# Designs tried in a protein design run: designed miniproteins, single chains, continued (2). Part 108

Each design is a single chain, and the fold is of that chain. pLDDT is the mean over its residues in the fold that is shown.

## One batch from the design tools (miniprotein)

Design m7989
Fold by ESMFold2-Fast:
Structure m7989 (fold): chain A 80 residues (1-80)
Amino acid sequence: MLSAEKLEEEIRLAVKAVEEAIKELEELLKDPSTPESELIKKVLQAMALALVAGTYADVSEEAKEAVERIKKAVEEAEKK
């Protein structure tokens, strides 16, 4: 098993990746010239990152919160 320090680092990296994906997705949504294909690709990337962060949701509240935030961002993108 990973040491506690390594586990914390993995969780931190997963949360940062989710936060970065949310920012990128929000940026694409603000640009009306964004092609649908680019938006779809970013949504799929965000969903993949949410699955990874979700593996830590039972042991990390930060990971759980990150998953909820990315889900909301994906739902917002799908409405466009």
Scores: mean pLDDT 75

Design m7990
Fold by ESMFold2-Fast:
Structure m7990 (fold): chain A 85 residues (1-85)
Amino acid sequence: MAELVALEREFTQLAARFLAEIQAKVKQNPDDESIKKTYEEALALLKSAIDKVIDLMTRGDVEGLRQVVEETKAKLQALLDKLNA
């Protein structure tokens, strides 16, 4: 139970941080289609990840949840790295 709650909190904090960083870039460059596309990809990725997190939490699958958190973190970081390149 406690580990599932900790992983869910980690996921929520990661999602909020990465979205805030991408949103800041969109606001600085509102007409940049590449940045907008990256923001849309991040939103789609997070929507998919949230659905998986809910399913795994209802099943009590700690290892599955940890895997989804790490996979989502890696994918979000890759999107952010593309914006910073």
Scores: mean pLDDT 81

Design m7991
Fold by ESMFold2-Fast:
Structure m7991 (fold): chain A 73 residues (1-73)
Amino acid sequence: MEELRKILIEELEEAKERIPEAGPLLDKAIEALEKGDIGEAYKLLKEAIEKYFSEEEKEEFNRRLTERVAAAL
């Protein structure tokens, strides 16, 4: 659980570098994850993805998460 949370936080930080306009919502999602509020983090992440992520950026984000989660097995 802790490792998966760390992976998600790191990928959200990386997404902020690729999509700076999503930064404020991704910062709030990271803060929610750090506090253990998974539901709030999910809502904020979904909102950031819907507003700021292109289809290519959504695919890249999903690919990176899937690969890192699989590697953490």
Scores: mean pLDDT 81

Design m7992
Fold by ESMFold2-Fast:
Structure m7992 (fold): chain A 73 residues (1-73)
Amino acid sequence: SSHRRAVALMAAGGILMIAGDFEGAIENLKKAYELGGDKEEVIEWLEKLAKKAEEAGDLESAKKARELKEEIE
C-alpha cells in the first residue's frame, strides 16, 4: 500500500541521514510525503536533517531540507 511504502521510505531516509547521505535522505522523505506519509513526522525528519547537515557543513542540503519543510507546511 502507499502508506506502507511511505513508512519504508521514511525509514530509508533516516538510515541515509545516519550515513551522511543528506541528498538521498531528502529524496526519500519527499517521496514518503507524496505517498501520503504522516505530514508532521516528515516535517520532524526534515528539521532533524537540516540541523545534522548544517553540523556536517552541508549547507546546500540543509537549505533544501528547510525549503521542502516550508513547501509542506
Scores: mean pLDDT 85

Design m7994
Fold by ESMFold2-Fast:
Structure m7994 (fold): chain A 60 residues (1-60)
Amino acid sequence: MVAELIKQAVEAYEKGDLDKAKEYVKQAGKLARPDWEISDKEAESIITNAILARESRPEP
């Protein structure tokens, strides 16, 4: 569930919907830790790290 929201955030970011991308990341953070507040800057860092992780996946 959390990973799925991060994937949705990455897709929204790549489509140019930055506000929607940040919203998905904040929702994922709240689901993982209800007391954890994610800032806009942290949300962007999470999206960037998710994109890098996707690119770094081993080839079949």
Scores: mean pLDDT 73

Design m7995
Fold by ESMFold2-Fast:
Structure m7995 (fold): chain A 70 residues (1-70)
Amino acid sequence: ADELIEKGVELLREAGVPEELIEELREAARKGDLDRINRLGVKAVLSVPEEKQALVGEGVRLLAEAAKMI
C-alpha cells in the first residue's frame, strides 16, 4: 500500500497539486477513506491546468487503489 501511496503522491506533486492537499490525500489513502479521496481528488484536479488534470487523475486512482488494500 505505501508504495502505491508514494507513487500517487509523486504524480500529484509533478502535476503541481498544493502540498497541503497532497498530505490530506495521503492521510485519506492510509485510512482507507475512499469518500474523502474522491472529494479531495476533485479539488486536486481543479487546482492544476487542464493539461495536468490527467496526471492528477492517475495519482488519485493510485491512492484509491491503495485505500482498497486496507
Scores: mean pLDDT 83

Design m7996
Fold by ESMFold2-Fast:
Structure m7996 (fold): chain A 104 residues (1-104)
Amino acid sequence: SAKERMIKIVEETAERIKAAVREMFAAGASQAEIVREVESLLAAMLGELAAVAVEHGLDRSLILRLADLAQELVDAMKEAKSVAEAEKLIEEWKERAIELIEEA
């Protein structure tokens, strides 16, 4: 189903963000660089989700809500001080995104 495809995209994106954040913290990357990478990965995800929505004739309101949730994660990541804090924010975002898709 369209929902199963969208959930998979969200789950795969969460794993990519966690991997990138772990690598960047280990490399001593700046907070700004980490935030930019998270924003880039979320933008790519939103493009994939929008393509699925168009293919299946889904309401644009779902994609707008997912975009708002992605922006909340970007904003929260600006304040994250550790890998553990960042991973918690990513997992909480993932759970909320999946819930939005399931309730759509």
Scores: mean pLDDT 90

Design m7999
Fold by ESMFold2-Fast:
Structure m7999 (fold): chain A 65 residues (1-65)
Amino acid sequence: LLNQKAAELLKKSLEAQKKGDLVAADRHFLEYILLDDTLPPAVKEKAQQLLEKGEFSPGVSDTLL
């Protein structure tokens, strides 16, 4: 189910943050955004562009919400 996959990615993002792997944390959170059907299409579009570019900074995923 979409919600289970989204929840899994959120959990992975938080675990990566706790380990100091900020790039992995941002990647997992952006992947979560793409699976969350409650989010506006514009937010998903920005998340997809960030994933394709492969450039992440600490907290960039948080600035999308």
Scores: mean pLDDT 71

Design m8000
Fold by ESMFold2-Fast:
Structure m8000 (fold): chain A 97 residues (1-97)
Amino acid sequence: SAVEAEFAPPSEEDRERIVRALEEAAEAAREDDPELAEFLRKLAERVREGKLSPVGALLALAVALSVAKSDPSVSEEVVKAIERALAVAAEVVDRQL
């Protein structure tokens, strides 16, 4: 597609960095919000399988961060883990632009 021609696919190293950050965020969320943890784990699987772009991961993480920040039962550790994953995805996206 035209969008695929504009944005190079992520390197295997960059894809694995996003996957690891998502898996770390999912693990951090496991006790506070199991549904959020499952959502983040599924994002990691989709990125690993090449079914979700770094831009797609970035947008999904922005939504997840908004949800986490609005829920007082979610710890600051979980919020920071999601922010870390968002930063990794944003760095990969910036390098592809």
Scores: mean pLDDT 80

